# Ledger of designs, part 2: designed miniproteins, single chains, continued (3)

Each design is a single chain, and the fold is of that chain. pLDDT is the mean over its residues in the fold that is shown.

## One batch from the design tools (miniprotein)

Design m8037
Fold by ESMFold2-Fast:
Formats: structure tokens, sequence, C-alpha cells
Structure m8037 (fold): chain A 60 residues (1-60)
């Protein structure tokens, strides 16, 4: 009885660990994608700022 409970607990702990590792890897992938999105946003923002600056120069 006790040995069976310990074996079941160990099996469950291994499954939970595998699931945790998979979740952490998925979080890493999401972080890398977020960095690419930030770079694209910064590039777009620079273009908008340059267009706005040209407009302001035309008004001065």
Amino acid sequence: AVAEEVAAFEAQAEEDLKKGIALLRKSKENLVLSIEDVEKLLRGTRQVLLARHRRELALR
C-alpha cells in the first residue's frame, strides 16, 4: 500500500516536471518573438517621427 502510493507520487512528480519544462520553453519562445515585435515597433515609430519632423519643418 505505502510502496504503491510512493510509486504513484513519483510518477506524478515526473509528469508534472515534464509539463513545467515544456511550459518554460514555450515562455522562452514567446519572449524571443516579443523582442522581434519591439524591433518592428521601433522601426515604425522612427519612420513616423521622421515624417512628422518633415511636416514641422514645412510649417516653420
Scores: mean pLDDT 71

Design m8038
Fold by ESMFold2-Fast:
Structure m8038 (fold): chain A 100 residues (1-100)
Amino acid sequence: REAEIEALREFARAGMSEEELRAFAEALGLEEEEVERIKKEYPPKPSEGLEDSVGNAYLAGLAFRMELEGVSPADILLRLAELRGDAETAARIRESAAAL
């Protein structure tokens, strides 16, 4: 819980937009109340309308949450590849894991 809140605070401190902060917080499973609290400490910049950056913020939050849950870097990369629809990268990661 505390690690997720601190990650959101660091993400806000880096100057992310409100939409990017919300996507990151959603991936971390944080409540709207926690997002509003962080926005008071570090007001977000206006969104430039880049939907790709919002998607990237969500994936970054998901990766951070998986890392906190003790998921290995290889499994995190595999999950992100699957979510991006990158079947080739996902297959390579599975093959590398099976070869160990």
Scores: mean pLDDT 71

Design m8039
Fold by ESMFold2-Fast:
Structure m8039 (fold): chain A 70 residues (1-70)
Amino acid sequence: MEEVQLARERQRKRDEEEKLKKINEWLATLSEDQRDQAMLEIARLYAEGEVSFEDMKAEIEKKMAAQKAQ
């Protein structure tokens, strides 16, 4: 029974570490201005609730595309 809680904690840590790695890798591909905007949006989305990296990236990319088009 103890292993179940430890396994969940390890999975949460892995998910968090993988998400941070993906975020950092993606941010490294952006310009300095885009990276600053992305970091602010990431913090905002985290505050609004549990979101996947894919959802965060999609929302930020939408905003960046809208700004680039205008």
Scores: mean pLDDT 73

Design m8040
Fold by ESMFold2-Fast:
Structure m8040 (fold): chain A 57 residues (1-57)
Amino acid sequence: SAKERAQAEIDAALEAGQLVTKKLKEDPELYKTGLEMWRAWTEEYNRLLAEKRAAAA
């Protein structure tokens, strides 16, 4: 559902934010990589969700 998707995105953003904060202290390059990986995950999740909805039609 839309609420479940929104919650999953919030949870992923929170986890990414915590990881990013930790990595910023250790390695600024990993900070950048972490943000890029989170964006890629969000796009893939949205793609899969759209694909499942299309398959149900």
Scores: mean pLDDT 64

Design m8041
Fold by ESMFold2-Fast:
Structure m8041 (fold): chain A 99 residues (1-99)
Amino acid sequence: MKGATPESLLKLLAGASPFTVVIFLKDLAENFDDIWNSLTEEQRIALLEAISRAIRKYSDFIPQSIKDALREKIQQYIQENPDLSPELRQALENLLKSL
């Protein structure tokens, strides 16, 4: 198995500078559907957990507009998908608490 986009995103977030995190979160907010739809449920949960950790670590460096855009996208996704697994729902709710 060779590294793919989801593995690259997780590695990026694990070792990222504040600047890299801000750029990533902006791109995620703007291209949420494209990134999200490319991932399996396991990869989605792992990504949400990595994002939550990055947001908690670098909260002061992340513009409120990016946090608000991500919050809106996540809340919309939860509302449109009432049949989410408990694990995925918990990861999404944990991310909202980090924003």
Scores: mean pLDDT 75

Design m8042
Fold by ESMFold2-Fast:
Order: sequence, then C-alpha cells, then structure tokens
Structure m8042 (fold): chain A 95 residues (1-95)
Amino acid sequence: SKRKERAAAISAKNGAEYAVELMRLETQKGADTGDLKLVEEAKKRAEIMLNQARINASNASEEDQKKMLALIDEAEKEVERMVREATAAVEAKAA
C-alpha cells in the first residue's frame, strides 16, 4: 500500500542516518580509548543497520527506492571513512 511504501522510505532514511550518527559516536569513543575492538564492533553494527535500511528501501516506491539506495550508498562510504580514520588513530596510540 502507499502508506507502507512511505513508511518503508522513512525507515530506510532514518536507519541510514542513525547508522552514521551511531558510528560517529562509537568510532570517536574507540579512537579516544585506543580500543580497536570497539571500532570493529561499531562497524559490524553499522553494517547490520545499513543492510536493514536496504531491505526497507526495497519496500518503498520505485522513485523513493532509488533515492534511498543512493543515500544508503553515501552512508556506507561515510562509515568506511570513519572506520579508517578511527583505526589510524588507535594504531597511532599503540605506537
């Protein structure tokens, strides 16, 4: 139904945005504490959230699905960037 398609698009967008924000907070904590395990666990949690966002996007309208998938792709790139930066910071503290 149109209501379910709209709900799916909103869930996909919110899921992607929450994954990025959660990742930002968790990777900062990992970097600050020198805890590589925390950074890696945060990445795995973000990947689960982004996969759920992709599933939600698939239930949206065709037009919204294209927009949500593009937003999720950019969120995945942002997550990978934050992981690389936090990992480098943790490694610098260990040296």
Scores: mean pLDDT 87

Design m8043
Fold by ESMFold2-Fast:
Structure m8043 (fold): chain A 68 residues (1-68)
Amino acid sequence: AANIATLKSNITTGASQLGLTITSLSVAGNSVSATLAGDQANLTKLKTIVENLAADLGIALSITTTAA
């Protein structure tokens, strides 16, 4: 779905721009799961942005973060 592609694009672009590493990214139906690693402040910023976007798009999002 276009909404899933939009959310995936925002996760990948945001991670790249904030210097974060995507260690996993998976899609199951209307659900997206992502694991991100990097700076804690940047992880929190991206998590907030993409969780708000997922809510607006009606997508279930699960994010795990690993601070480095």
Scores: mean pLDDT 82

Design m8044
Fold by ESMFold2-Fast:
Structure m8044 (fold): chain A 96 residues (1-96)
Amino acid sequence: TEERLRRAAEELLAAAGRLAELADPEAAARLIELAGALLTAVERKDYAAAAEQAERLAELAREVKRAHADDAATVAAAEELERKAEEVARLAKEAA
């Protein structure tokens, strides 16, 4: 589970970075902050914090998707981040 969680977290960070390039500056800053907090939690093996940060990233992805509903590229990036965040949250809960 730890190896799968680490790989899933790396994929989540990449997805958050892609969405940050397309989002407004405030949302982009929050994506970077939450992704950094998630990485720190995973490295510290604080799986409860990792699950919480992943859930916050999924919520932010849904917010960005709603704000940019007419932008297919931003919607696709937000949906990818939401999927990856849900996977990380599930794996973190399994590792706890």
Scores: mean pLDDT 85

Design m8045
Fold by ESMFold2-Fast:
Order: structure tokens, then sequence, then C-alpha cells
Structure m8045 (fold): chain A 86 residues (1-86)
């Protein structure tokens, strides 16, 4: 099996886990990050593992400041500004 393919899959799972944290799905985030961490440890890629852990911490720190309601509100404001200008 190509170590590069496994590393790419693990990095995608880390990104998906961060997205799940931002959406408030901590269960899904835990499963995705757990799987990615196991793969990265098996590959000896501790730099990617550390970067992934830092990304999880940042996503969790950012989540309280950006709710789904706030994201929808910002999207609505952008649409309304676009209609005002054209």
Amino acid sequence: MDDETLRKAARWNVRLAAERILLGDYGGAGLLFGSASTTLIALGDYDALREGADLMVEAEARRPSVSPEEALKRLRELVDEGEKDG
C-alpha cells in the first residue's frame, strides 16, 4: 500500500474533523480525527499529527464565535449587498 495515499487520506480526515467541530458535531469529529491520528502514528508522520491537533484546537476555539445562525446571517447580508449594487 502506498504510504502517500494513506497520508493524503489521513490529512483529509483531519480537515473533515475540523469542519465537523465548526458544525458542532463533536462525535463525528472525534471519529475522523481518531482514525487520522492512528494512520499518521503508523506512518511516523508526527509533524502532520501535531498540525492536525493544532487545527482541532483552533477549530474548537473558533466555534463559539461562529454559530450556524451567524454564518447564515452573514451569507444573507452578502446577498443583500450584491442586490443593492446591481
Scores: mean pLDDT 71

Design m8046
Fold by ESMFold2-Fast:
Structure m8046 (fold): chain A 61 residues (1-61)
Amino acid sequence: SGDGVLDESDVEALIAVMTDPNSSLSRAFRSAVERSFGGPGDGVADAAFRARLLEAVRRFG
């Protein structure tokens, strides 16, 4: 999403980028996603979201 609210779709998209076998593309996209997380408004990835993201990356990465 682009409204500063993180949901399951955002988590799935981030996991796909972070686990992409094409590292060059995933680096560029990962950078863009990181900038989006620090975007306007609050754009906060709360503790629960971060924990879930790390768990997913740990499982699939």
Scores: mean pLDDT 52

Design m8047
Fold by ESMFold2-Fast:
Structure m8047 (fold): chain A 80 residues (1-80)
Amino acid sequence: SKEELKKLAQEVIEKYKDRNPRAAELAQKAIDYLDNEDYFKALNYLYSALHEAVREGDLEYRPKLLEVMNKILEEIKKRK
């Protein structure tokens, strides 16, 4: 799952580094948090990056955005 999330973030960086630098920056922060074992922050930054991609009209990221949102909700539930 960590490698899959990192790969997804790298795809957003490559696609958006010129089109939407904010989306690329958010995806890079997700990778940085994954490398620092901060899974919850990584998920939140990846969600924001995918949300920017969907806003740009890349609707293929919508299912991935929902998957990451569900992972965030699962992490919140584990903390209570």
Scores: mean pLDDT 85

Design m8048
Fold by ESMFold2-Fast:
Structure m8048 (fold): chain A 92 residues (1-92)
Amino acid sequence: MTLSEEELARLREEFLAMLERAGLLGTLTEAEIEALFEALLLGADWQEKHGKNELTEEDIEEFIEELRKQGKYEEAEALEKLLEARKARAAE
């Protein structure tokens, strides 16, 4: 991933604000928040490498499976929790 330190800091701030609005900031540990942020950065790289302009729910599930295959279980679990929270909000 070739993002500047300024871009990474901005993305982290936006990411934390997103988690707060999602009600996840109080339910995730600091380690899970860090793992989720890393998962999103890896997901952006994965999306670019596969030529995907938009990620469907199925694409996200495939990416979670790929993370597990690479032994990145913490990142996979954190991203899965985010997806579940998103589905719960969509149902309300």
Scores: mean pLDDT 72

Design m8049
Fold by ESMFold2-Fast:
Structure m8049 (fold): chain A 82 residues (1-82)
Amino acid sequence: LIEEVEKLLEEMEELIKKAEEYVKKGDYDKAFEVIKEIDKKFQEISEKIHKIENPPEEIIKRFKELVQRAQEVAKRVVAGIE
């Protein structure tokens, strides 16, 4: 389970980097599609973490950091689409 969460965190980070790249290029539609994938990964990670009785602090910290980065990207995408 912990290994599954670590893999999902890595996948989420890769998606965030991809969304950040699309925002930098002004490809807001593509960035928005990636944000939707990030949301799905967020839900899956959250559910799996809640199944762990004593999740490592490092995993929780990494997850929170990735969520903050995803929120920053999402704000830029929304501003670009509007």
Scores: mean pLDDT 80

Design m8050
Fold by ESMFold2-Fast:
Structure m8050 (fold): chain A 100 residues (1-100)
Amino acid sequence: MTLEEKALKYLDKTIEKLREAAKMDPRLQPILDEVEKIKKDYEEGKITLEEARNKLLQVLRQLRELYKASKDPEVQKILREAISNLLKALDYLDKIILEK
């Protein structure tokens, strides 16, 4: 597996977790839509890897705020898993960008 394939794998896991959370909390639907758009725009060559990484850093900040505001323990658990997978995706993206 390449570093890019690993980054996309963890981004897909982030999307899966956000999709689960959005079913429970509609406030998460705009964030899910944003992450799916970032992935699509990157895969279609509309944005660079660095632009995708920077947009995902903004998503990470928003997810942390939503996690803190959430009162549903099940939503909080799924958001923790989404944040964990997004951090792994970002780590692989940073390895691609900053090591070159």
Scores: mean pLDDT 86

Design m8051
Fold by ESMFold2-Fast:
Structure m8051 (fold): chain A 98 residues (1-98)
Amino acid sequence: GETFDLAVKASTLALQGKIDEAEKLADEVIEKSPLPTPVLTAVGSLIYAYYVEGKEDEAEALHKRYVDKLKELGMTSTAKYLEEIWPEVKKAAEKARK
């Protein structure tokens, strides 16, 4: 659907290092139709991209912001999953840093 298309675009922009544009689209994904798969696709890629850039404090702040937002929206299971995958996303991003 439309939300998933936006999530894929956000993910693609994040992986291209277009972080500001990716974050804007990730926020739009959450606002329009907060479904687990599109949200995790957009947000996970964005957080990963920040870590790859060495912006660890910004990545951690984004992670907290999105977890808090998902809890506010009642998406408690998605928020917990985002918390649980955090160590894996961080390790993958650290390994990708050159």
Scores: mean pLDDT 76

Design m8052
Fold by ESMFold2-Fast:
Structure m8052 (fold): chain A 72 residues (1-72)
Amino acid sequence: MEELLERLQKLADEVTKLAEESKNFDDIVEASLILIHIAVTRQALLNGTVSPEEAERDIERAEKRIEELKKR
């Protein structure tokens, strides 16, 4: 679980930086939505509402969304 929490924190830091460096409103909105999803996944994992396996899939989806955002 600690490894998943570390991955979530790294993704949160990365997407926050993308939002801070962006001058495009739509990209800032998308980055902010990814940040919300990361926060929700973290909280659900801590509360036991999602399994580690479900959290890992959510992390993989967030990683893909961040990669797509970087290409814009």
Scores: mean pLDDT 83

Design m8053
Fold by ESMFold2-Fast:
Structure m8053 (fold): chain A 72 residues (1-72)
Amino acid sequence: SMREEMFKKALEEAEELSKLPAEVQDELIAQARQSPFPELGALAIRVLELVRAGKPEEAAQLVVDAVEAAAA
């Protein structure tokens, strides 16, 4: 299903982000806080914080849930 494919891609991205040094991940969170798009920035912060916490599957699920909510 499209949901399963979205989750797989989001998980692959989250796992790649989790391989970055912690300081680089913290820099990405800081950049997301400076986003000119507040709702997108808030989502990016939550995703990056979950990756930073070692929860890439939860980060991927959050992305899928947000995309489905936007499509409804």
Scores: mean pLDDT 83

Design m8054
Fold by ESMFold2-Fast:
Structure m8054 (fold): chain A 79 residues (1-79)
Amino acid sequence: MLPRQPMSEEEVREGLRTGAGLSDEEVDELLRPGIERTSELLSRVAAAQTDPRTHGRDLFRRVLEELRKEEKRRKLEEL
């Protein structure tokens, strides 16, 4: 069954640290754009996977890469 309970930022941070084995810096980077954005990217990455066994750390590393690309693009534009 799909849980519809919204996750708090603290719960997301704990899940990333304990479930995915991410460092505090990686967790901060993932949550920098906000929980909704991070969840959206995770869902998009998961949906795009051809291998359903791609989980945990690898999924989060893919999301981090996408976030880094977005940040690099913003820096290049220099608003």
Scores: mean pLDDT 64

Design m8055
Fold by ESMFold2-Fast:
Structure m8055 (fold): chain A 89 residues (1-89)
Amino acid sequence: MAALRERHAALVAEAQAKEDAGGLSDEEKVAYAAEHARLLAEYMLSQLGAEALRRFRATLDRDAAEHADDPLAQAVVAAARAVLAELEA
């Protein structure tokens, strides 16, 4: 648990440092969102077991519906869904 929290904090700090240095591209934002989704899915799986991945998918489906007209939000959701598909394989 502590290691996942440290990895999440490091990921956020790295993203913030790049934003401060010149900004994140949309591609970089999607890449960081995918890594964030991986860490979050691992965290949820450790706390809730197999049910965690189903709950995460339901959250992504809702977010996709709420942001249907935002291309960046759709790309972020698609990247997170790809991560979940890998973890369920």
Scores: mean pLDDT 75

Design m8056
Fold by ESMFold2-Fast:
Structure m8056 (fold): chain A 78 residues (1-78)
Amino acid sequence: MEEIRRAQEEARRRAREALAPLGITDVEVVRDPNGRYVIVADASGLSEEQIRAALPILREATEELNRRIAEIEERERS
């Protein structure tokens, strides 16, 4: 669990830094009902262009986080 917590903290921090130029500071890591980790951000009040710029950052951060967690879980089982 400790390595998973570290991965979540790193992903959250990096996503926040990447989204700061867009005025997005409220970045969280949540568990999907399906057990996946998702990085979410409050995009309220943003323009369509700002939202479009934020979406790839959120997707990449979410994908990288889940990849890291899968590696940790596989290493634990292997």
Scores: mean pLDDT 78

Design m8057
Fold by ESMFold2-Fast:
Parts: sequence; structure tokens; C-alpha cells
Structure m8057 (fold): chain A 81 residues (1-81)
Amino acid sequence: MLKELLEEGKELAEKAGEYQTKGDREKALELYRRAFEKFKEAKELKTEELAVGLMGIAKGAKALGDEELAEEAEKEAEEVL
């Protein structure tokens, strides 16, 4: 179910933020990438909540220096709404 993918993505992004706070860049980026894949699978929901989740990944990835992931997540967020 697309709603379940959205919730999984949100949980993964939250865990990524926790690892980012702890200074574990590698684990944080791995979890942000996993969250991004879940949100991409849920793209057809076309909800504000999905766009917010994708923008969260973009901000986190940018803060960790992964500009490629940040740009991809930002582009997907713009396409959702």
C-alpha cells in the first residue's frame, strides 16, 4: 500500500536524522537513501505529506554533503505537488 511506503519512508528519515545528530554521516546517508526510495515508490499519492518528507531528505542530504541525493529529492518533491 502506498500509505505504508510513506510511513516506512518517514521512519527511515527519522532514524537518518538521529544518526546525523550522532555524527554518523555514512549511516545517516544510507538511511536517507532508503527513505528516498520508499517515497519514490509512494509518489502517486501526490500528498503534501510526501512532499514534506522528500524535502526533509533533501535538507538532510545537503547538510551531509550529498548534493546529488539532495537535488534528486528536491526535484521529486516539486513533482509531487
Scores: mean pLDDT 83

Design m8058
Fold by ESMFold2-Fast:
Structure m8058 (fold): chain A 63 residues (1-63)
Amino acid sequence: SAGLHALLENLIKKYGVEPVDAVSGKPIDPDTDPPIQHLKVGKLFSASDWLRLKEPVGPEAQK
C-alpha cells in the first residue's frame, strides 16, 4: 500500500511506535488490523501523536 500504510510502517520501524487501540487496549497491526485504513494522520494521528504512542502502556514509561 501507499499513503497511510507506508507512513505508518515507516513510523513503526524508525521510531518504534506501536499504535494501541484505546478501546480494546491491544496493538493495532496495520496489515491485519484494518482500523488504520480509516484513520487520518493529519487529524486523528499526527506525527507527534505517533511518537507519543511509542511510550509503553503503563506507569513506568520512564525509568
Scores: mean pLDDT 48

Design m8059
Fold by ESMFold2-Fast:
Structure m8059 (fold): chain A 92 residues (1-92)
Amino acid sequence: MAEEKKKRAIEAAKTGTEEGLEEAMRLIGELIEEGHLEVAEEAAREMLKSEDVRVRIRALLALAEVARKQGDEERARELLAEAQRLAAEAAA
């Protein structure tokens, strides 16, 4: 259920692979669509602790979607802006 998807997403993100990151984002997206917003937020917050900037960027995008689903448009925009800044820094 939701808790198992959270654990699977976190473990997939920890693999350091592109496939693992895509699997993590797919599972978090499913949690958001199912309305398990708190569980999705917990998974994304855990991913923010990663040393891999790609994982942190994806985590910020997931947190932005959670904020948007909660009606917090200001928080969603701040999180999207932070993700864009990290992506620009990583590309430089």
Scores: mean pLDDT 85

Design m8060
Fold by ESMFold2-Fast:
Structure m8060 (fold): chain A 120 residues (1-120)
Amino acid sequence: MLSPAEVLERLAELIARRDWEGLEELIEEVARQIEPRDPEEAALLREFLEQARRAPPRDRELLLLATAALALGVRAEFEDPETAARLGAASDLLLEAAARLAAGEPVDWEALAARIRAIA
């Protein structure tokens, strides 16, 4: 079972490398950890992951960031307040990046990864 810090460190690595396949695997790992506590949210994460896999490359990046943000937000509900605040802050960064992609704006992937590492 990945700790919240290991989730954030691995997320920052995957974002820096633009490793979208690795991000799908990380989302599925988080969904498996949520499932015993919230099977409905775990199922919803897998539905969004499947939608991202079927999407064209432009929309896939956006949908994966939004799904990862949801995964961190749901995970935060089961952590202590300090850890929950860190996961929530990382979720907000991913939603900001997803909103930029939706607007057709570039994302600085290295800067995003560095900001996530500063929270980890």
Scores: mean pLDDT 90

Design m8061
Fold by ESMFold2-Fast:
Structure m8061 (fold): chain A 77 residues (1-77)
Amino acid sequence: SEEKEKIKETILHMLRTWLEGAIKEGKPLTFTDPATGKTFTSAEEAVRYLAEKFGLSEEDMEKLIAEVKKYIDELRK
């Protein structure tokens, strides 16, 4: 659905922003939620945290995890 796609885009944007924040500060590639201070060291944990909050299915979580891992691989090159 359109609503589900918008949620997935929002999650990807949030996770990319958190990773970019870590890079700018010269920190390891980690996901830190600036609103809560909660930190995750894996794409799986970060995606599950946001997907659970937004009520996404396991299938959608797996797709998001793959997208985030691809983004991390691009940042390491």
Scores: mean pLDDT 78

Design m8062
Fold by ESMFold2-Fast:
Structure m8062 (fold): chain A 67 residues (1-67)
Amino acid sequence: DLSIFNNPYEAARAAILAQGGKFVGAEFDGDTLTIRYEGDVDANAVKEAAQPQADKTGLKLVVEDVS
């Protein structure tokens, strides 16, 4: 399924890794996708990278530093 190549999880993960951060994980709670990272990462840049994909899927996006 082509949707696997353009989802908010992969977009957020790619943005975290591009900044030298550690991708810790993600979870779903109802309509909310929570992305967790560790390290010196701009959370707003991660949100901007993943927001278009989250909007397409009707998900609320939360990005959390767990350092």
Scores: mean pLDDT 77

Design m8063
Fold by ESMFold2-Fast:
Structure m8063 (fold): chain A 75 residues (1-75)
Amino acid sequence: SAEAERLIKQGEKAFKEGDLETAMELYKQAYELGDPLLKARALRGLGRVYLEQGDVDKAIQLYQEAARLEKLAAA
């Protein structure tokens, strides 16, 4: 949806500005509203937030799920 894509862009902006809490919330909202490709983009955003916080294991899990959804969207 256009709303999910807007939320992803706002999350990316918040992340670049160092507002990790706002970025995380926006990416979670985008995940709930998005199609598989937008869900994958939201999960990649969440993964970047967790990586920035030092949670490498959680970031890897989120990136793997994003890759799975991208593969489904490409089929």
Scores: mean pLDDT 87

Design m8064
Fold by ESMFold2-Fast:
Parts: C-alpha cells; sequence; structure tokens
Structure m8064 (fold): chain A 79 residues (1-79)
C-alpha cells in the first residue's frame, strides 16, 4: 500500500514533461492514496491536482511537484 503510493508518486514526477502521462499518473496516485491512506486523503490529493491544473501558466513539473508534496503531507499525517 505505502510502497505502491511511493512508486506512483515517482511515476508522477517522471511523467512531468508529458501531459497525457501526467494525467494518467495523477489518477494512479489518487487511487494508490485511497488504498494506502483512505478516501479523505485521496480526495485532498485529487483536489490538489485539480487546483494545480487550474493554475494559469503552471508547468507539468510544478503540477507534479505540488501533488507529490501533498502525498508527502498525507503520509506524514498518517504516522
Amino acid sequence: AVEELERAKEALLAAADDPLALIRAAGEVVRATERALGPEAAQRVAQTFDEALATPGASGREIAERVAAEVDRELARAQ
């Protein structure tokens, strides 16, 4: 569960320069977060992704880093 989430986060960061890969990886991160940390954590990660996508001029790297940071906050909160 946590190992799956860490792997999904790494895949998200690796996909930063490909918009379609980034969207797919973000969906996998949300699903992995739900399995590892539950639906409330997954909802916050999904909201972070949505807000980052809605930010004018945000690069794929900035979006990926913001989502990864939210995953790290949720992992810290769960411990």
Scores: mean pLDDT 85

Design m8065
Fold by ESMFold2-Fast:
Structure m8065 (fold): chain A 90 residues (1-90)
Amino acid sequence: MAEVKITVKVEGLSPETLKIIALEAANKAREASGAEVTVEVDPENNTITITVRGSPEEADRAARAALETLQELVKKAGGKIVDVSVERRE
């Protein structure tokens, strides 16, 4: 079983917009894979963390969908991603 944790730090968006984007990215990750997807938003640090867990193929597919969705939705909302961290565990 593989786990991928994606943490992004965002500037220029309200806490509510950040939460909406985080939930949409998690939903896209679930649609792209059979992976278990959890999401956490830290409004104090403007950070979104998405954790995906499943088979290596499911986790990679989910992580890719989540990151691509985060990048696109943040840009469309007028925000900027200032830091990206990706951790892989088995």
Scores: mean pLDDT 84

Design m8066
Fold by ESMFold2-Fast:
Structure m8066 (fold): chain A 77 residues (1-77)
Amino acid sequence: SLLDQFLEEDRKALEALSEKYKEAMDLIRQSDKLKDTDPKKAEELMKKALKILEEMVKEAPESPTLQLMYAVIKASS
């Protein structure tokens, strides 16, 4: 289907940026764990994750997954 072809292109973009993607996800996870004990550090980690996601969107502007992910996480920060 057209949707399947679209998702395959998106998947290729994520694979090319896999190291940055894993780093951003790890920072988000760490931020979430620190929200109760150290909200200041949680904010700093989230800002780092957003910068990585912003860079990834610039590297792969055609990836709707990265654009949506960046928008959702930015709105939640």
Scores: mean pLDDT 77

Design m8067
Fold by ESMFold2-Fast:
Structure m8067 (fold): chain A 65 residues (1-65)
Amino acid sequence: MKVYDDATKAALKAFQKKYGLKVDGVLDEETKKAIKEFQKENGLKEDGVLDAATRLALGKAGITS
C-alpha cells in the first residue's frame, strides 16, 4: 500500500503540472510512465514510485521546491 504525505502529494502535483498531466496528485498510469522516464534519466529504479530518492532528484532538477 502506498501512503502519501502532503510533501509527496505537492511534489506529485508539481511534476504533473510540469509534464502537462492532470494535476490531481494521483499516481495513475500516465503519471507513472512520466515518472519512470524521469527515473531512467536520473539513474534511478524505474518503478514509477515517488520515493525519497525520486523526490530529491525532482528538487535538484528544479521541478519541485
Scores: mean pLDDT 74

Design m8068
Fold by ESMFold2-Fast:
Structure m8068 (fold): chain A 73 residues (1-73)
Amino acid sequence: MLREKEEKAIKELREMAKKGASDDEIMKKANEYALEILKLGEKEGVPASVAVGAALRVIGEAIDLVLEQRKKK
């Protein structure tokens, strides 16, 4: 299920950030999950707008996590 994959991806990105993963590692993993979500959406026959929306939410979470890390002194 597309939403389940999205939620799992976001949870794993948050855990990576909590464990001190670098900005590059978080962004690489987010890109991998975004591509997996797009492929899963095509396989499940969901509208492209839904699959793209899910992928963008994963990337957006990664950007937010990276920005929060950069605010830490």
Scores: mean pLDDT 81

Design m8069
Fold by ESMFold2-Fast:
Structure m8069 (fold): chain A 99 residues (1-99)
Amino acid sequence: DEAREGAREAEEGARRAREGKDAEEAAEGAREAAAGAGKAANAAEAAGSIRGAMTAGAGAVAAGAGAAVARNGASPEEAGRVAELGARSAREGAELALE
């Protein structure tokens, strides 16, 4: 289940963003969350779930924005929060794809 694998990768990225000791680590975690959510969105689309693809895709956009914010020296706390939102959307999208 590539959609669930993408969701798991997004969840791991969000964990790294939350546990990151500086903005660079938070940005890296958020970037990984965005990549995992994107993988879940692509897998959901391949499975024919438009709703799953849109839900996980929105998560990828959110986590990607968090990564950008952190890289530009803004709040690492915000990056972690947005990465968590991305991971949850990736999980919901993956589950929609598997119905």
Scores: mean pLDDT 81

Design m8070
Fold by ESMFold2-Fast:
Parts: sequence; C-alpha cells; structure tokens
Structure m8070 (fold): chain A 78 residues (1-78)
Amino acid sequence: MEKEKEEEKKKKLLEEAKKVRETMDKNAQKNRELSQKLYAEATTQKQKVMGDAALGLADISESVGKISVESLLKKAEE
C-alpha cells in the first residue's frame, strides 16, 4: 500500500510538471507575438525598448518553465 501511494505522488508531480511547462510555453509565445507587433509598429525608441522587454519576458518564461519542471522531476525521484 505504501509503494502505491508513492507511485501516485510521483505521477501527480509529473502531471504538474507538464502543466507548468505548457503554461510557460504559452506565456513565452504571447510575449514573442507582442514583441513582433511592437517591432512592426516601431516608430519610436520607446516601442523598440518595449519589444526588447517582451523578448526578455519570453526568454524568462522558457527558463522558469525548464527550472520548475526539473525541480518537480527531482521531487518525483525522491
């Protein structure tokens, strides 16, 4: 019975890792789309800086997603 509870906990952690990855991937895509729009409409330096910021947020979202997934996978191995 205890082994079955540990396996269920590991499955839940893996499912949570997948959900975090999907959420972060969606956030990264939205920020990249925002950056493209800002660059296309860029007539001022302020709009270009906002485009750069959106790309930075996309990179952060991807990095956070990777770290969060790795952390949850480590917990699943324990």
Scores: mean pLDDT 76

Design m8071
Fold by ESMFold2-Fast:
Structure m8071 (fold): chain A 99 residues (1-99)
Amino acid sequence: STPAERQALLEEVLAAMDEEERELLREALEGLRLIVEGRVPEGYELVARALRRLAALRGESLSLDDAEAEAQIAAHQEALATDPALAERVREAAREILA
C-alpha cells in the first residue's frame, strides 16, 4: 500500500470512531508520551487500560477478566519499576511507535 492509501484509511478509521474511542486513543497516546519521558510504569498503565477498554468497546472478546487484567497490569508495572533494562526497551519501542 502507498503512504496516501494508509493516510486515507487512517482518516476513515478516525472519522468512524465515536468520542469515547477517540478519548481512549488520546489516553493511549498520552501513556506512550509518558513512557518516552521516562515515566514508564505510569505510562504503561495508561496504555494497557486504554487499549483494554477500547477492545471491550469494539466488542472484542477479552482473554482476562477484570481482576486478572488488574493483576497483570500491576505485575508489569512492578517489573518496569524494578528492571531499568526492561524499562529502556519499552521506551525505545514507544519512541518507534511515535516516530
Scores: mean pLDDT 80

